# Designed miniproteins, single chains, continued (4), part 52

Each design is a single chain, and the fold is of that chain. pLDDT is the mean over its residues in the fold that is shown.

## One batch from the design tools (miniprotein)

Design m13911
Fold by ESMFold2-Fast:
Structure m13911 (fold): chain A 78 residues (1-78)
Amino acid sequence: MSLSSRIAQAAAKALLDAGVDNETASRIAQRIYDGVKAGGGTLKAAVDSAKKALTDAGLSEYIPQVVDAITKAIKKYS
């Protein structure tokens, strides 16, 4: 898997673990994937994409959990 895919999967898992439904978690993960891919796979691009996607969806309460999951995924796979 690409780094972008691993980041997106980590974000989706964090949202599912927090009780967000599968459709919403998948949609947020796709937005994060697109943002990470466009931003060259950086932590900044991943975090910025996650914050924007979650805020736009009204899920800002989950930003800390998603950012933590993304940071751990980047550390593990890069």
Scores: mean pLDDT 83

Design m13912
Fold by ESMFold2-Fast:
Structure m13912 (fold): chain A 101 residues (1-101)
Amino acid sequence: SLEEIKKRALKLIEEAIKIALEMLKETEDKEEILRLIGLTLRLIGLQLDIEKAKTKEELIKLLEEAIEIIKELLKLEKNEKNKKKLEEIIKELKELIKELE
């Protein structure tokens, strides 16, 4: 159960990282680039923390942090298809949190 939720969470975060990297390639604003780099690095750090998480409570906190980071990506995303993908990732992460409660 916990390991299956971790695998699903890691896949969702990997998809968010891919979108963030696409945004970096298309962004010309230096302040937005620095913000995107920071958000991307935080998502990569969360992947490592999720792999190490041993309790449902630890995993819930990490998934809540992932949702907040992805909401910040959503604010910076201009492509409607990628916005829809980020919104779907947020929805799926929220569903994983409900499964842990």
Scores: mean pLDDT 90

Design m13913
Fold by ESMFold2-Fast:
Structure m13913 (fold): chain A 92 residues (1-92)
Amino acid sequence: LSEEDKELLKEAMKKLEEAIKALEEGDVEKALEYVREASKLLKKLKYLPEELKKAMQKAEELVRASLTDPSKIEEAKKALEEVIELLKKEIE
């Protein structure tokens, strides 16, 4: 990975961490905004593993579902944590 790609990954991770914090505060709309920002950053990469793409899609769907079903919040948080761990492995 280039240094530019590593910075995009780090920024995306920070946005996902902010999304988790927003979910903890009950602000699901703000969490979804952070997830969308992270997704936009990741789309700038030339290559992103399929596993990571699927994990991001699942996390966004769960955060979106949490807008109408608060019981999904804990599952959404776990999905976001999984994406962060996958992103960390890409940076190493």
Scores: mean pLDDT 85

Design m13914
Fold by ESMFold2-Fast:
Structure m13914 (fold): chain A 61 residues (1-61)
Amino acid sequence: SMEEEIVRLGLELERQLALKNGDEELAAVFDEAIALLDAGASAEEVLRFVHERMAELEAKR
């Protein structure tokens, strides 16, 4: 769907930015999110996953 394509493009952009910043842990979160989306997860489910993983990374700091 168009929503899934927009989310996928956003995840790709965020992944590239994380890699440019040397943030391998954050890049891995976006890699996993893209894989979930490609496996048929909904955009809502994938965005929830990203938010949860980012919160875990923030708590580690």
Scores: mean pLDDT 85

Design m13915
Fold by ESMFold2-Fast:
Structure m13915 (fold): chain A 78 residues (1-78)
Amino acid sequence: MAYIVGVTTEDKKLAEEIAELMSKVEGTLEVEIVEKIENGKKLYTAIALFESEEAAKKGKELAEELAKKNGKKVEIKM
């Protein structure tokens, strides 16, 4: 069973840095960045697939910490 973490932000560079961090978590299967336009805003979602719930939680925690460090708001879904 695969676990998915999606992290959405308006900041492309932050999405790329989050994707890079999640890709380095042990048990990460795939990472991609999806671009969408919502209400005239360009949004970037870093999506990571993990082999375990523990790996997914670690990926989520790393994304939350990086967002806090950069003072940016992100939306995280598991």
Scores: mean pLDDT 83

Design m13916
Fold by ESMFold2-Fast:
Structure m13916 (fold): chain A 76 residues (1-76)
Amino acid sequence: MKEKIIEVAKTELKDLLEKAQEAVRAGNMKETQKLIDELAKKISELTGASYEMAKLAVQDLLLPAFKERARASRAA
């Protein structure tokens, strides 16, 4: 199930996932939350996974973008 969720997110929902990654990098929290919710709902619909499981998978997929944003933050 997890592998199928990740595959769908990276293929069928690739454009939406890329948009979410860009929103994270831009620090746009409102857009980031909106895109996480939209991705989770679509993944749930496409894979049959629960919304909660899909949302956790999306958050994990966005971790590299969150790490990059944190690293780009200037000291102080």
Scores: mean pLDDT 77

Design m13918
Fold by ESMFold2-Fast:
Structure m13918 (fold): chain A 69 residues (1-69)
Amino acid sequence: NASDYARLGEEYRKQKKYDEAIEYYKKALELLKNAPQEVVEKYGLKGDFKSFDLAEVGVLVQNLDKLSK
């Protein structure tokens, strides 16, 4: 699911494997962009993103995308 991809992206970021981190963060964002709003709210309610909320994941994707260029 999206939270699992976000956590994988964070683990790769900690290892400085930025290409892999970007790919998993993008997968998380793609799932959330294509999901109905109620599914996004349901994941938030379950607390799956307490460590990696959507705003933080979005900022990390933007920053890592600059590094990969």
Scores: mean pLDDT 58

Design m13919
Fold by ESMFold2-Fast:
Structure m13919 (fold): chain A 62 residues (1-62)
Amino acid sequence: MKLLVRAIEDYKAKKKDELTLKKGDILLVEKVVDEYYLYAKNLKTGEEGLVPRKVLELLKEL
């Protein structure tokens, strides 16, 4: 299952495998990793990595 999500706030990566996000960035979620993190591609930058669920809002289920 793939999800289209939006960053609701700026987020700075705390680990090398995390994405840095700006508020309003649109991401394609490729995998649910755990209860706290998703693996996603930032559609603006093309970068992939871990993102915390708490800084994202669901736009569409694909």
Scores: mean pLDDT 84

Design m13920
Fold by ESMFold2-Fast:
Structure m13920 (fold): chain A 87 residues (1-87)
Amino acid sequence: SLKEKAQENLKKGIEYYTQGKYDEAIKYFDEAIKLDPNNAQAYYYRGLAYLNKGEYDKAIEDFKKAIELDPSNEEAKVNLNIAERLK
């Protein structure tokens, strides 16, 4: 299913993210979001990758979307505050 393919892309993106390969990670998170636009975790991790690249405006947008989709994600709220402070 599209949701299963989105989860596999999310998993690949997280793998690249943990290796510090932020551009590769973002490509996988983009595909995860394309396949499942309601995947809160894909927005959250793409926000983290953008934050690590210093792309603060993009990180802020992704953290806001992650919180909209999953208001229980306290880490997204913390990282949103960090991104807004660094902008």
Scores: mean pLDDT 93

Design m13921
Fold by ESMFold2-Fast:
Structure m13921 (fold): chain A 74 residues (1-74)
Amino acid sequence: MEVERIKEEMLAEGLEVPSEEELAKWQRQIRAGREAAGLPLPDEDELLALAVRAHREVQKDERRRAAEAAKKAA
């Protein structure tokens, strides 16, 4: 299953796997965003995979932005 593969990759990268509550929040945000954009709603498995990916991307982006901010502040 793609979701389990993404979770394993996140753990290997030292990232935190999202909680069930965090996944539910991401799923709601993704559905709302897609509806607002006029895009078709994904199925439950696809939505779960998107939620896990979104959580992973946010953590990686936060780490990258923190590193860049530190360089600019120096």
Scores: mean pLDDT 76

Design m13922
Fold by ESMFold2-Fast:
Formats: C-alpha cells, structure tokens, sequence
Structure m13922 (fold): chain A 55 residues (1-55)
C-alpha cells in the first residue's frame, strides 16, 4: 500500500540519518558537513514520499 511505502521511506530516512551521524562523529567530520548531509537525506526522503503520494 502507499501508506506502507511512505512508512518504510520515513523509517529509511530516520535510520540513515542516525547511522550517518554515528559514523561521521567517529570520523571527526565537521558539524557543518554533517548538517549538510542530514539536510540532503531529509530532502531525498521528502522527495520519495511526494513521489509515492503522486503514484
């Protein structure tokens, strides 16, 4: 269902951000770089949700 697809996309986005943040902090990445990547993940997640709703 579209509802299940949206739920799975949102879960993927949240998990991806959490995993990236943990990895990036261990690597000592600058906070600006971390924030930029998190914004990109959020934008990608929102786009995929919009696409699922439009189908």
Amino acid sequence: SVEQQIADIEAWGAETKARFTAWAEKQGLPQEQIDRMLAAIDATTAGLVADAKAA
Scores: mean pLDDT 89

Design m13923
Fold by ESMFold2-Fast:
Structure m13923 (fold): chain A 71 residues (1-71)
Amino acid sequence: DYIEKAKELVREAAELLGDAAMGEAAVKAIDEGVEAALEALRKAGELAEKKGNSEAGEKLTEALQEIAQYE
């Protein structure tokens, strides 16, 4: 389902960024609800942009889109 897909995309992005703490925080936010998930994913996307990792950014954007469909 979209929740599991979003979590998988977040874990992949966290691995690309070398930031396990960000991945754990975003996965936890997804379990907490749509508002928390969208905020955490936006923050993670900003981190990916600052690190110049477009692949991680794309995965985080896809995860955000999966969650946003529920809004």
Scores: mean pLDDT 81

Design m13924
Fold by ESMFold2-Fast:
Structure m13924 (fold): chain A 55 residues (1-55)
Amino acid sequence: MSEEQRKEQLLQSLLRMKEQGASVEDLERAARTARAAGLLSEEQAKEVIEEVKKF
């Protein structure tokens, strides 16, 4: 799976969490967990969080 596909999957997961009432802090924690697990770079995790904030 490419890094771009991992970003898309995380974005979709975070959008679902936001729809379920998750706070921005919860979303940022989820992105940090994905970065710590080696799924994304730090910059990619930040990009996903910024994208979620636009919605």
Scores: mean pLDDT 76

Design m13925
Fold by ESMFold2-Fast:
Structure m13925 (fold): chain A 86 residues (1-86)
Amino acid sequence: MKIVVVVRGASPELIEMARGAAEAAESEGGKGTVEVKGDTVTVTMENAGPAAGIMAAGVGTEARIRGGTYSSKRDGDTITITAEAP
């Protein structure tokens, strides 16, 4: 399964959470990549396991708790989580 997390307006804390999700994917035998451009962070995780999935959901939830937005969609075996911090 492939998980893509996009956070706009990301704080340093959200960027670190995103890096943790990528590391979790790597530790489970998958691949995690993190791209930071300005205040936007994109994490792509291939062959994601349970830990990477939980951490990806945590990033979106944290953005929502901070008053931002959170959405997810599934297209085949790819899950895309998009969050925007306030």
Scores: mean pLDDT 76

Design m13926
Fold by ESMFold2-Fast:
Structure m13926 (fold): chain A 75 residues (1-75)
Amino acid sequence: SVKEEIEKLEEELKKELEHKKELEEYYEEVLEKAKEFPEEEYKEIEKEIEKKLEEIDKRIEELEKKIKELKEKAE
């Protein structure tokens, strides 16, 4: 059933959104601590964090696209 598939993907999306929120809060704390480091080291940490958040954003976007496609089929 399309409805069952949508519900399953929405549950997965909810988990990924919760995970992203937890990581954003954690990384905000990391960046605050990193302000005490040399500028070059701070920028490397910032870049690493940006990369990790982009990976999660990709997964979220992929799930949102799948849900949208299935909802369009269900009308």
Scores: mean pLDDT 83

Design m13927
Fold by ESMFold2-Fast:
Structure m13927 (fold): chain A 85 residues (1-85)
Amino acid sequence: KEIEELKKKAEELEEEIKRVEEEARRAEERARELEEEVKRNPEDQELREEAIRAAAELALLRMRASALRLELKSVEKKLKELLEK
C-alpha cells in the first residue's frame, strides 16, 4: 500500500501547490498596488511598512511553492521507481 500512500501524498502536494501559487499571485498583485501607492505617498510610513510586509509575504509564498514542487518531484520519483519494479 506504499504506492497508494505516495499517490495520495502527490495529490495533496499538487493541491497545496495550486493553493500556494494562487496565494502568491494575489500577494504579487497586492505588493504591486502597495508599491505604486508608496510612490504616490512617500511620506506615509504605515503604507511603506505595509508594502514591505506584502513583499516579504510574497517572497515566503514563492519559497514555499518551490519547496512543495521539489517535494512533489521526490514523491513522483519514488512512485516511478516502485511502479517500474
Scores: mean pLDDT 85

Design m13928
Fold by ESMFold2-Fast:
Structure m13928 (fold): chain A 92 residues (1-92)
Amino acid sequence: SDSLADALEEYLVGLAKEGVKIETELEGEVLTIKFSGLSVSQLVGLSLTLIGFDLDGISVEISIEGDTLTAKIGGLTREQAERIHESLEKAN
């Protein structure tokens, strides 16, 4: 839903504004987001929040390597994915 995509965008932009390093890549309707330099508490909190979005209907695939979390997000329209991608690029 648009409201769920808006909630995801607001959450992610908030993280970028708080200084979390975020890199994004958009391939069609699939948005890949990489979060770097995370503390253990940030990794746990981010993972739980993203699992919440997955349970609510946005497809989220999470991979963790060291202090880096990569989220592959599906179930968005192209327009929703492009909007989130652009917002995150501007927030960094």
Scores: mean pLDDT 83

Design m13929
Fold by ESMFold2-Fast:
Structure m13929 (fold): chain A 70 residues (1-70)
Amino acid sequence: SAERIRELLERHIRGEISQRELAEELGVSQPTLSRKLAEAEKEALRAYLAGLSPEEARELFLDKAVELLS
């Protein structure tokens, strides 16, 4: 579910689980996860540079990562 993906992403951001463990839990390959996270990070960085707060950019990253991993 989207809620489960978001929970796992937040745990990964906090350093509680590795990228390998995140990929295993989501049932995706590490290269696929890495590519999708990089895409979400690029969009969040673009929005941050356009004037979003750090908190808004973090939420956009999470929303985009959940979308790409769903």
Scores: mean pLDDT 88

Design m13930
Fold by ESMFold2-Fast:
Structure m13930 (fold): chain A 74 residues (1-74)
Amino acid sequence: LSPAEQVAALEGQRDYYRAQRARETDPELRALLDQRIALLDQYIDALRAGQDTTALGQQISQLDQQIAQLLAQQ
């Protein structure tokens, strides 16, 4: 994927997580969703700047695991 295509896909993910955050009532999960959205914004900015995204991708993967664990408890 080109950087522009990657950015478009990540913007779609950001909108999805914003919609999830708006419906979420669990304060712990809301906080993780807020962090996930913030990391997506940083990842999009890094891609647009042509910067290495490896560390941001790892942080996103870690948050996704935490979110999945909390969702499994609900």
Scores: mean pLDDT 83

Design m13931
Fold by ESMFold2-Fast:
Structure m13931 (fold): chain A 67 residues (1-67)
Amino acid sequence: APSEEEIEREILAALAAIYLWLGKKFAEQGNLEEARELYEKAIELAKKAGEAGEKVLREAEERLKEL
């Protein structure tokens, strides 16, 4: 069974992905300031998730650079 630490990292990765998805939606609507905040939150959570958050981290950082 996964450890509590592994479960916590997976939850953080899932939350990071949700924030990334919301950031994309706000960016599509032209809400660039909201999108920036959401991408920054996705980056923070993805870093805490470690390896589980690596893909979300890379995409969120790239999208933040494009704002």
Scores: mean pLDDT 87

Design m13932
Fold by ESMFold2-Fast:
Structure m13932 (fold): chain A 65 residues (1-65)
Amino acid sequence: SEAVKKAGEYARKAAEAAEAGDSEEAVRYGQLAIEYAKKAIEEGDTGAGNTLLSGAKAAIERALK
């Protein structure tokens, strides 16, 4: 789905920003990934949506260390 695709793209950007030490960008992209992952879950794509939601949260937590 489009929501899964968007969640994946933003989760990847959040992880890259977290690895680079850019906490503001990691949180920004992670929040967008969470929004699209929740939309994917609401639309019935619960497997991919839950995986992407977990990944986005992990990237935000890493960035805030």
Scores: mean pLDDT 85

Design m13933
Fold by ESMFold2-Fast:
Structure m13933 (fold): chain A 56 residues (1-56)
Amino acid sequence: MTEEDVDKINELMAELVDAIEKGDWERVKEIAKELAELTGDKSIPEKIEKQIEESK
């Protein structure tokens, strides 16, 4: 990962938190997919879905 990738990940993480607070689950899923694509970690969307279910 480059420093630019890390900055993008941090920005996406901030947007993810904001979307969760707003209850915008569709936006949360979109951000999770972008994070998975940037990191190559396919488990990120699955972990996010689990956290959403636990928050309800």
Scores: mean pLDDT 74

Design m13934
Fold by ESMFold2-Fast:
Structure m13934 (fold): chain A 120 residues (1-120)
Amino acid sequence: NESKLTKKLLTILKLVLFYIKGSETEVTKENATNIINEVLTEHDQVNTLEELKNKASEITVEDLTIFVKEGIEESIKLEVPIENFIIVAEAIVKELELNLKIFNVVLNKELLKHQSQIKL
């Protein structure tokens, strides 16, 4: 939550998670990008995604760690299945052309820390 890029990543993620919770939408690997684009269009956040794409090289492992940690915490709070969070977060990472291997390392580490609170 400390960098502007982390705040923008979390804004996108939280909007999508709120939409999933409210709509009870089934999230799949095939529809995740479409859901993200629809939500960002409805909330005038398309420019936020474009800024993140332009600054993708500036997104650090620390930014990804906060993104994943707070994403898991928000998913638990909203009672969104963790699998839906994982699909959405991975779709955002792919859209930004970030390193998926680094993302998966961060994801697995943060999931382990929240293991007792996660309902699969």
Scores: mean pLDDT 85

Design m13935
Fold by ESMFold2-Fast:
Structure m13935 (fold): chain A 90 residues (1-90)
Amino acid sequence: MPNEELKKLEELRKEIEEEKKKVEELDLPEEVKKKALELLEEAERILDEAERYVSTENSASPEELKKKWEGAIEEVKKLLEEVKKLIESS
């Protein structure tokens, strides 16, 4: 259901926004801060692409839509973990 998929997207977008705020508030080395923000921007782009793909249902099977959506969620979570590791190692 589109409403459930949008809810998951909103939750991930909120987590990205919270991590961006944390990166800006922390006194991190400039290089680390830049890399963290780049990863967060990439995660946001992946979510935008997944949302556009799901909105074009007429050209894709339900299985393909689910696989694309799940893959995007997994990749975004991976990027968020990378950001957290960068912050912790700094």
Scores: mean pLDDT 75

Design m13936
Fold by ESMFold2-Fast:
Structure m13936 (fold): chain A 56 residues (1-56)
Amino acid sequence: MEEIKKEGEREYQRLLERMRARVSSKDKFMEIELEDLKERGVPDEVIEKNKKAYKE
C-alpha cells in the first residue's frame, strides 16, 4: 500500500525534527511528540494527559 511508504518517510522526517528539537529546547521536542501522537490518531483524551505530563 502507498500509505506504508508514506508512513515510513513521515517517521524518518519526524525523527530528524525530534533530533533538532532536542538540541533547541525541551518544550519544542515535547510539542513534536504530541503532534506525532495526534497524527497517529491517538484520542484527544490521551493527548491531553500527555500535555499535563509535558508541563511537569
Scores: mean pLDDT 66

Design m13937
Fold by ESMFold2-Fast:
Structure m13937 (fold): chain A 74 residues (1-74)
Amino acid sequence: MKAVNYAGEATQTAAGEMSVTLTDLETGESASGSVTAEGRATATGSPVSNTSIEIVEEDGVPVFLVSGPPPTRP
């Protein structure tokens, strides 16, 4: 899998759970999923069906860490 850039948004839907939407900045495809209280998520849909998402806070700003199958290209 190639590394790709995503734009993301998160909305809290329940205590400790957030709804997340990702858009692939290269293809323009979008997918949605949810994030648990510990900041782990799985998005569904193309191209992110097998992608894990973590939300971390850095300097008060939410940052999305997107992990999928390792990229096979340098």
Scores: mean pLDDT 49

Design m13938
Fold by ESMFold2-Fast:
Structure m13938 (fold): chain A 112 residues (1-112)
Amino acid sequence: MTLEELREALREAFPGASDKVIEKAAELLYLVERGEATPEQVEKLLDEIMKENPELALRVAQVILSYAEERGDEELREVARKMLKKIGEKSPELRAQVEANEAALDAVRAAR
């Protein structure tokens, strides 16, 4: 996916988000897709996105976790899980969604 396609997809999904936070989210996802993102960059950019739009940060962290699991990238998986937990702690309204997603993944894994 191109950087422009990522910006368009994120603007459509999060029409209330600022152009600045959309740009940060698109750049982070682009770097992760290319395998060029460091764990430190992921943590820094997700922390900045979370301060402005916690729902967008949740979506971005979930996408990064999916890439990490598909690629077997342990470091990326660990930082994505850490940031998902932090988003849930900072945004009590999103905590139930984070917990539900983890329970659903555990249930699917147990059924295999």
Scores: mean pLDDT 78

Design m13939
Fold by ESMFold2-Fast:
Structure m13939 (fold): chain A 72 residues (1-72)
Amino acid sequence: MKALERMKKAEEEARKKGLSDSQIAVLATAEAINAIVDEMAEEAAKKRGVTPRSQEERDRLVAEYLRELLEK
């Protein structure tokens, strides 16, 4: 999972900086959420057959994908 890989990177960087376990957990969680959002944007783009060119376009694709999931 891309989210897990990005979490591990964030944890390693935070440990190198000498942060507490609590601070490491917060940073790793934030990075995991960002990775999940990125993956959702990729899934939505693939389903629509488009490549997002801007952050605004990515945000729209994520919103559409989330709406479809929530309507289940």
Scores: mean pLDDT 73

Design m13940
Fold by ESMFold2-Fast:
Structure m13940 (fold): chain A 52 residues (1-52)
Amino acid sequence: MHPFAREAGERLRQTLLAQGVPEEVADEQARHVERYLQRLADAGQPLPDLRL
């Protein structure tokens, strides 16, 4: 998995868990973000600037 995708997913998971979101939901959201970013990396597309 691309490091950027993994870091983004882990950060999202930690944020959701800190806000009291159930682990199952946090895991689903993290996997969704990881899959999206990994697909961009696999296609050779530039990774998004999260500010944009």
Scores: mean pLDDT 74

Design m13941
Fold by ESMFold2-Fast:
Structure m13941 (fold): chain A 91 residues (1-91)
Amino acid sequence: DAAAAEALAAGRRTAEGVRRRLLELGASEEAAEEVARLVLEAGRAAVAGDDERARELALEALEKAAEALEEAGALEQAEIVREQLKEAKEA
């Protein structure tokens, strides 16, 4: 329906924003694409009502984002993402 289509479009925009931000922080193209893919899949799972899968994919995206930032030497940003991952796991 229209609401699901809008939610999927929002998810695509979020994934692209994450990809762009990681590239700006020095992440590799491959790592940025992997994180964006996980964000997109998490959004799709959420729209489908698979909250458990959406959460699993979102946690994996945060982990991969932290790894990508650590490899890029963006250690301060990686630490912020690691804190977000810790809080998300405790929620």
Scores: mean pLDDT 85

Design m13942
Fold by ESMFold2-Fast:
Structure m13942 (fold): chain A 90 residues (1-90)
Amino acid sequence: STKLSEEQAREAVADIAAALGVSEEDVRLGALRAVMETPPAKITAEIIGRAIAEVAGVPPEKAAAAVKAVAEKFGVTPAELATGMALLGL
């Protein structure tokens, strides 16, 4: 399994923040919320997108689309992406 690097996690947060017009902090907090509230096997782009949407006040479908695109860019699962992004604030 490909492990998301800290550098890739920072780039992923920046890409999602830019796509949604939100702060990088809101993206990280949304990812952390998804990881805390959802078992890894159940983490989808839709779940991460909803968590970011609730933090940042954006449409959940737009957030889910941005998360999916960035996960595909880095060749990682949504769960791997969310975990990498969540750990940046710790």
Scores: mean pLDDT 85

Design m13943
Fold by ESMFold2-Fast:
Structure m13943 (fold): chain A 58 residues (1-58)
Amino acid sequence: MLEELRKDPSEIDESLIRMTEAVASKYESKEKTELIVQGIKALLEGDKEKAKKLFEEA
């Protein structure tokens, strides 16, 4: 049960996602920014295939 909380706080992941969102939203449309953010999140999860597909759609 307490282990669930330790698996949940992805402070580093959230920080990287927020930073990527800030940079992308400055240069890209809202739709592209959302795809890029989702792609970065997939990379952080270790799902390179999903991340690649999301980046290609962006």
Scores: mean pLDDT 66

Design m13944
Fold by ESMFold2-Fast:
Structure m13944 (fold): chain A 67 residues (1-67)
Amino acid sequence: MKKVALVRDKDEERAKEAAEKLKKEYGFDEVILAPGLSDDEAIELAKELMENKGYEVYLFNAKDYLK
C-alpha cells in the first residue's frame, strides 16, 4: 500500500517546507502539495486517492505541523 502525505496551507512556501520535512523524516512514498485547499476539499481529495488508487493518505496542515 502506497503511503502518501497530503500537505495544505494558504502559504505555499510553508507547505513546501512541511512537505520536504515529511518526505525526509517520516518515510512517505509520496508527498502531495495542496496549497489553498479547504478542510472539506482536502478530505474529498484524500477520499478519492484512498478509494480510487488504494493509497494510505495522511492529512497535514503545514502551519500546525511546523509549530
Scores: mean pLDDT 75

Design m13945
Fold by ESMFold2-Fast:
Structure m13945 (fold): chain A 78 residues (1-78)
Amino acid sequence: SENSVRVAEAMIKLAKGIGEEISVSELAKEAGMSQATARRALSELVKKGLVERSPKDKNKYIIKDSWKIMQYIAEEKK
């Protein structure tokens, strides 16, 4: 979806290193959407195997595969 692409782009922009945990609030702010909308978009990305929820903090997510998430964004944006 458009929202999942925006959240994926926000994750790539905010991630400073491999395995970095990024909060839902930071992702929502960067993507310009509510936290509820960001959580729904993140659920789509988890189902696609692109990101995963932190086992230590339910408000944080990690990029599972940086190359695959970049390809997803490129394919969805034409």
Scores: mean pLDDT 80

Design m13946
Fold by ESMFold2-Fast:
Structure m13946 (fold): chain A 67 residues (1-67)
Amino acid sequence: DDAALLAEAEALAREGGRAARAGDLQTAISKYEEALALLGQLPADTAGRAALEREVREAIAKLREQL
């Protein structure tokens, strides 16, 4: 179910954001990478996929600069 995979990716991205705000950068990156893995399983034309992928990749890049 593509909707369920997208929802799980969104939940993982929210977990990544919470970990980042708590200063747990490694956990944040791990959660964002899990979100990207689920997004990679979705069809390319899935609504919301490209926007969430972009958001998550930007978040990972910023967090890696802090390590």
Scores: mean pLDDT 85

Design m13947
Fold by ESMFold2-Fast:
Structure m13947 (fold): chain A 90 residues (1-90)
Amino acid sequence: EKKVKEQLERLREALERARELASKLPIEVIEKLLGEFLKEAEEKLKELGEKLKEALEKGDLEEAAKQLEEMAKLYEELAKKIEEAVKEYE
């Protein structure tokens, strides 16, 4: 349970970081970055979500935390791409 809460907090922080950085960009740049992210990550996020659901149904909190960690990493990469765009579009 503690590991699951830790990875959920990490995911929340990654999403909040991405949102804050995105607020500094023109909408057209945000649409492009989100479109690229969804094309690359949509299938993987769906797979991670299904694995997370299966782990939770089995009571495997260690596996659930692992799937949440992988989701957090994907959103951390999105936040990094948005941050790079902010630096380019000052």
Scores: mean pLDDT 81

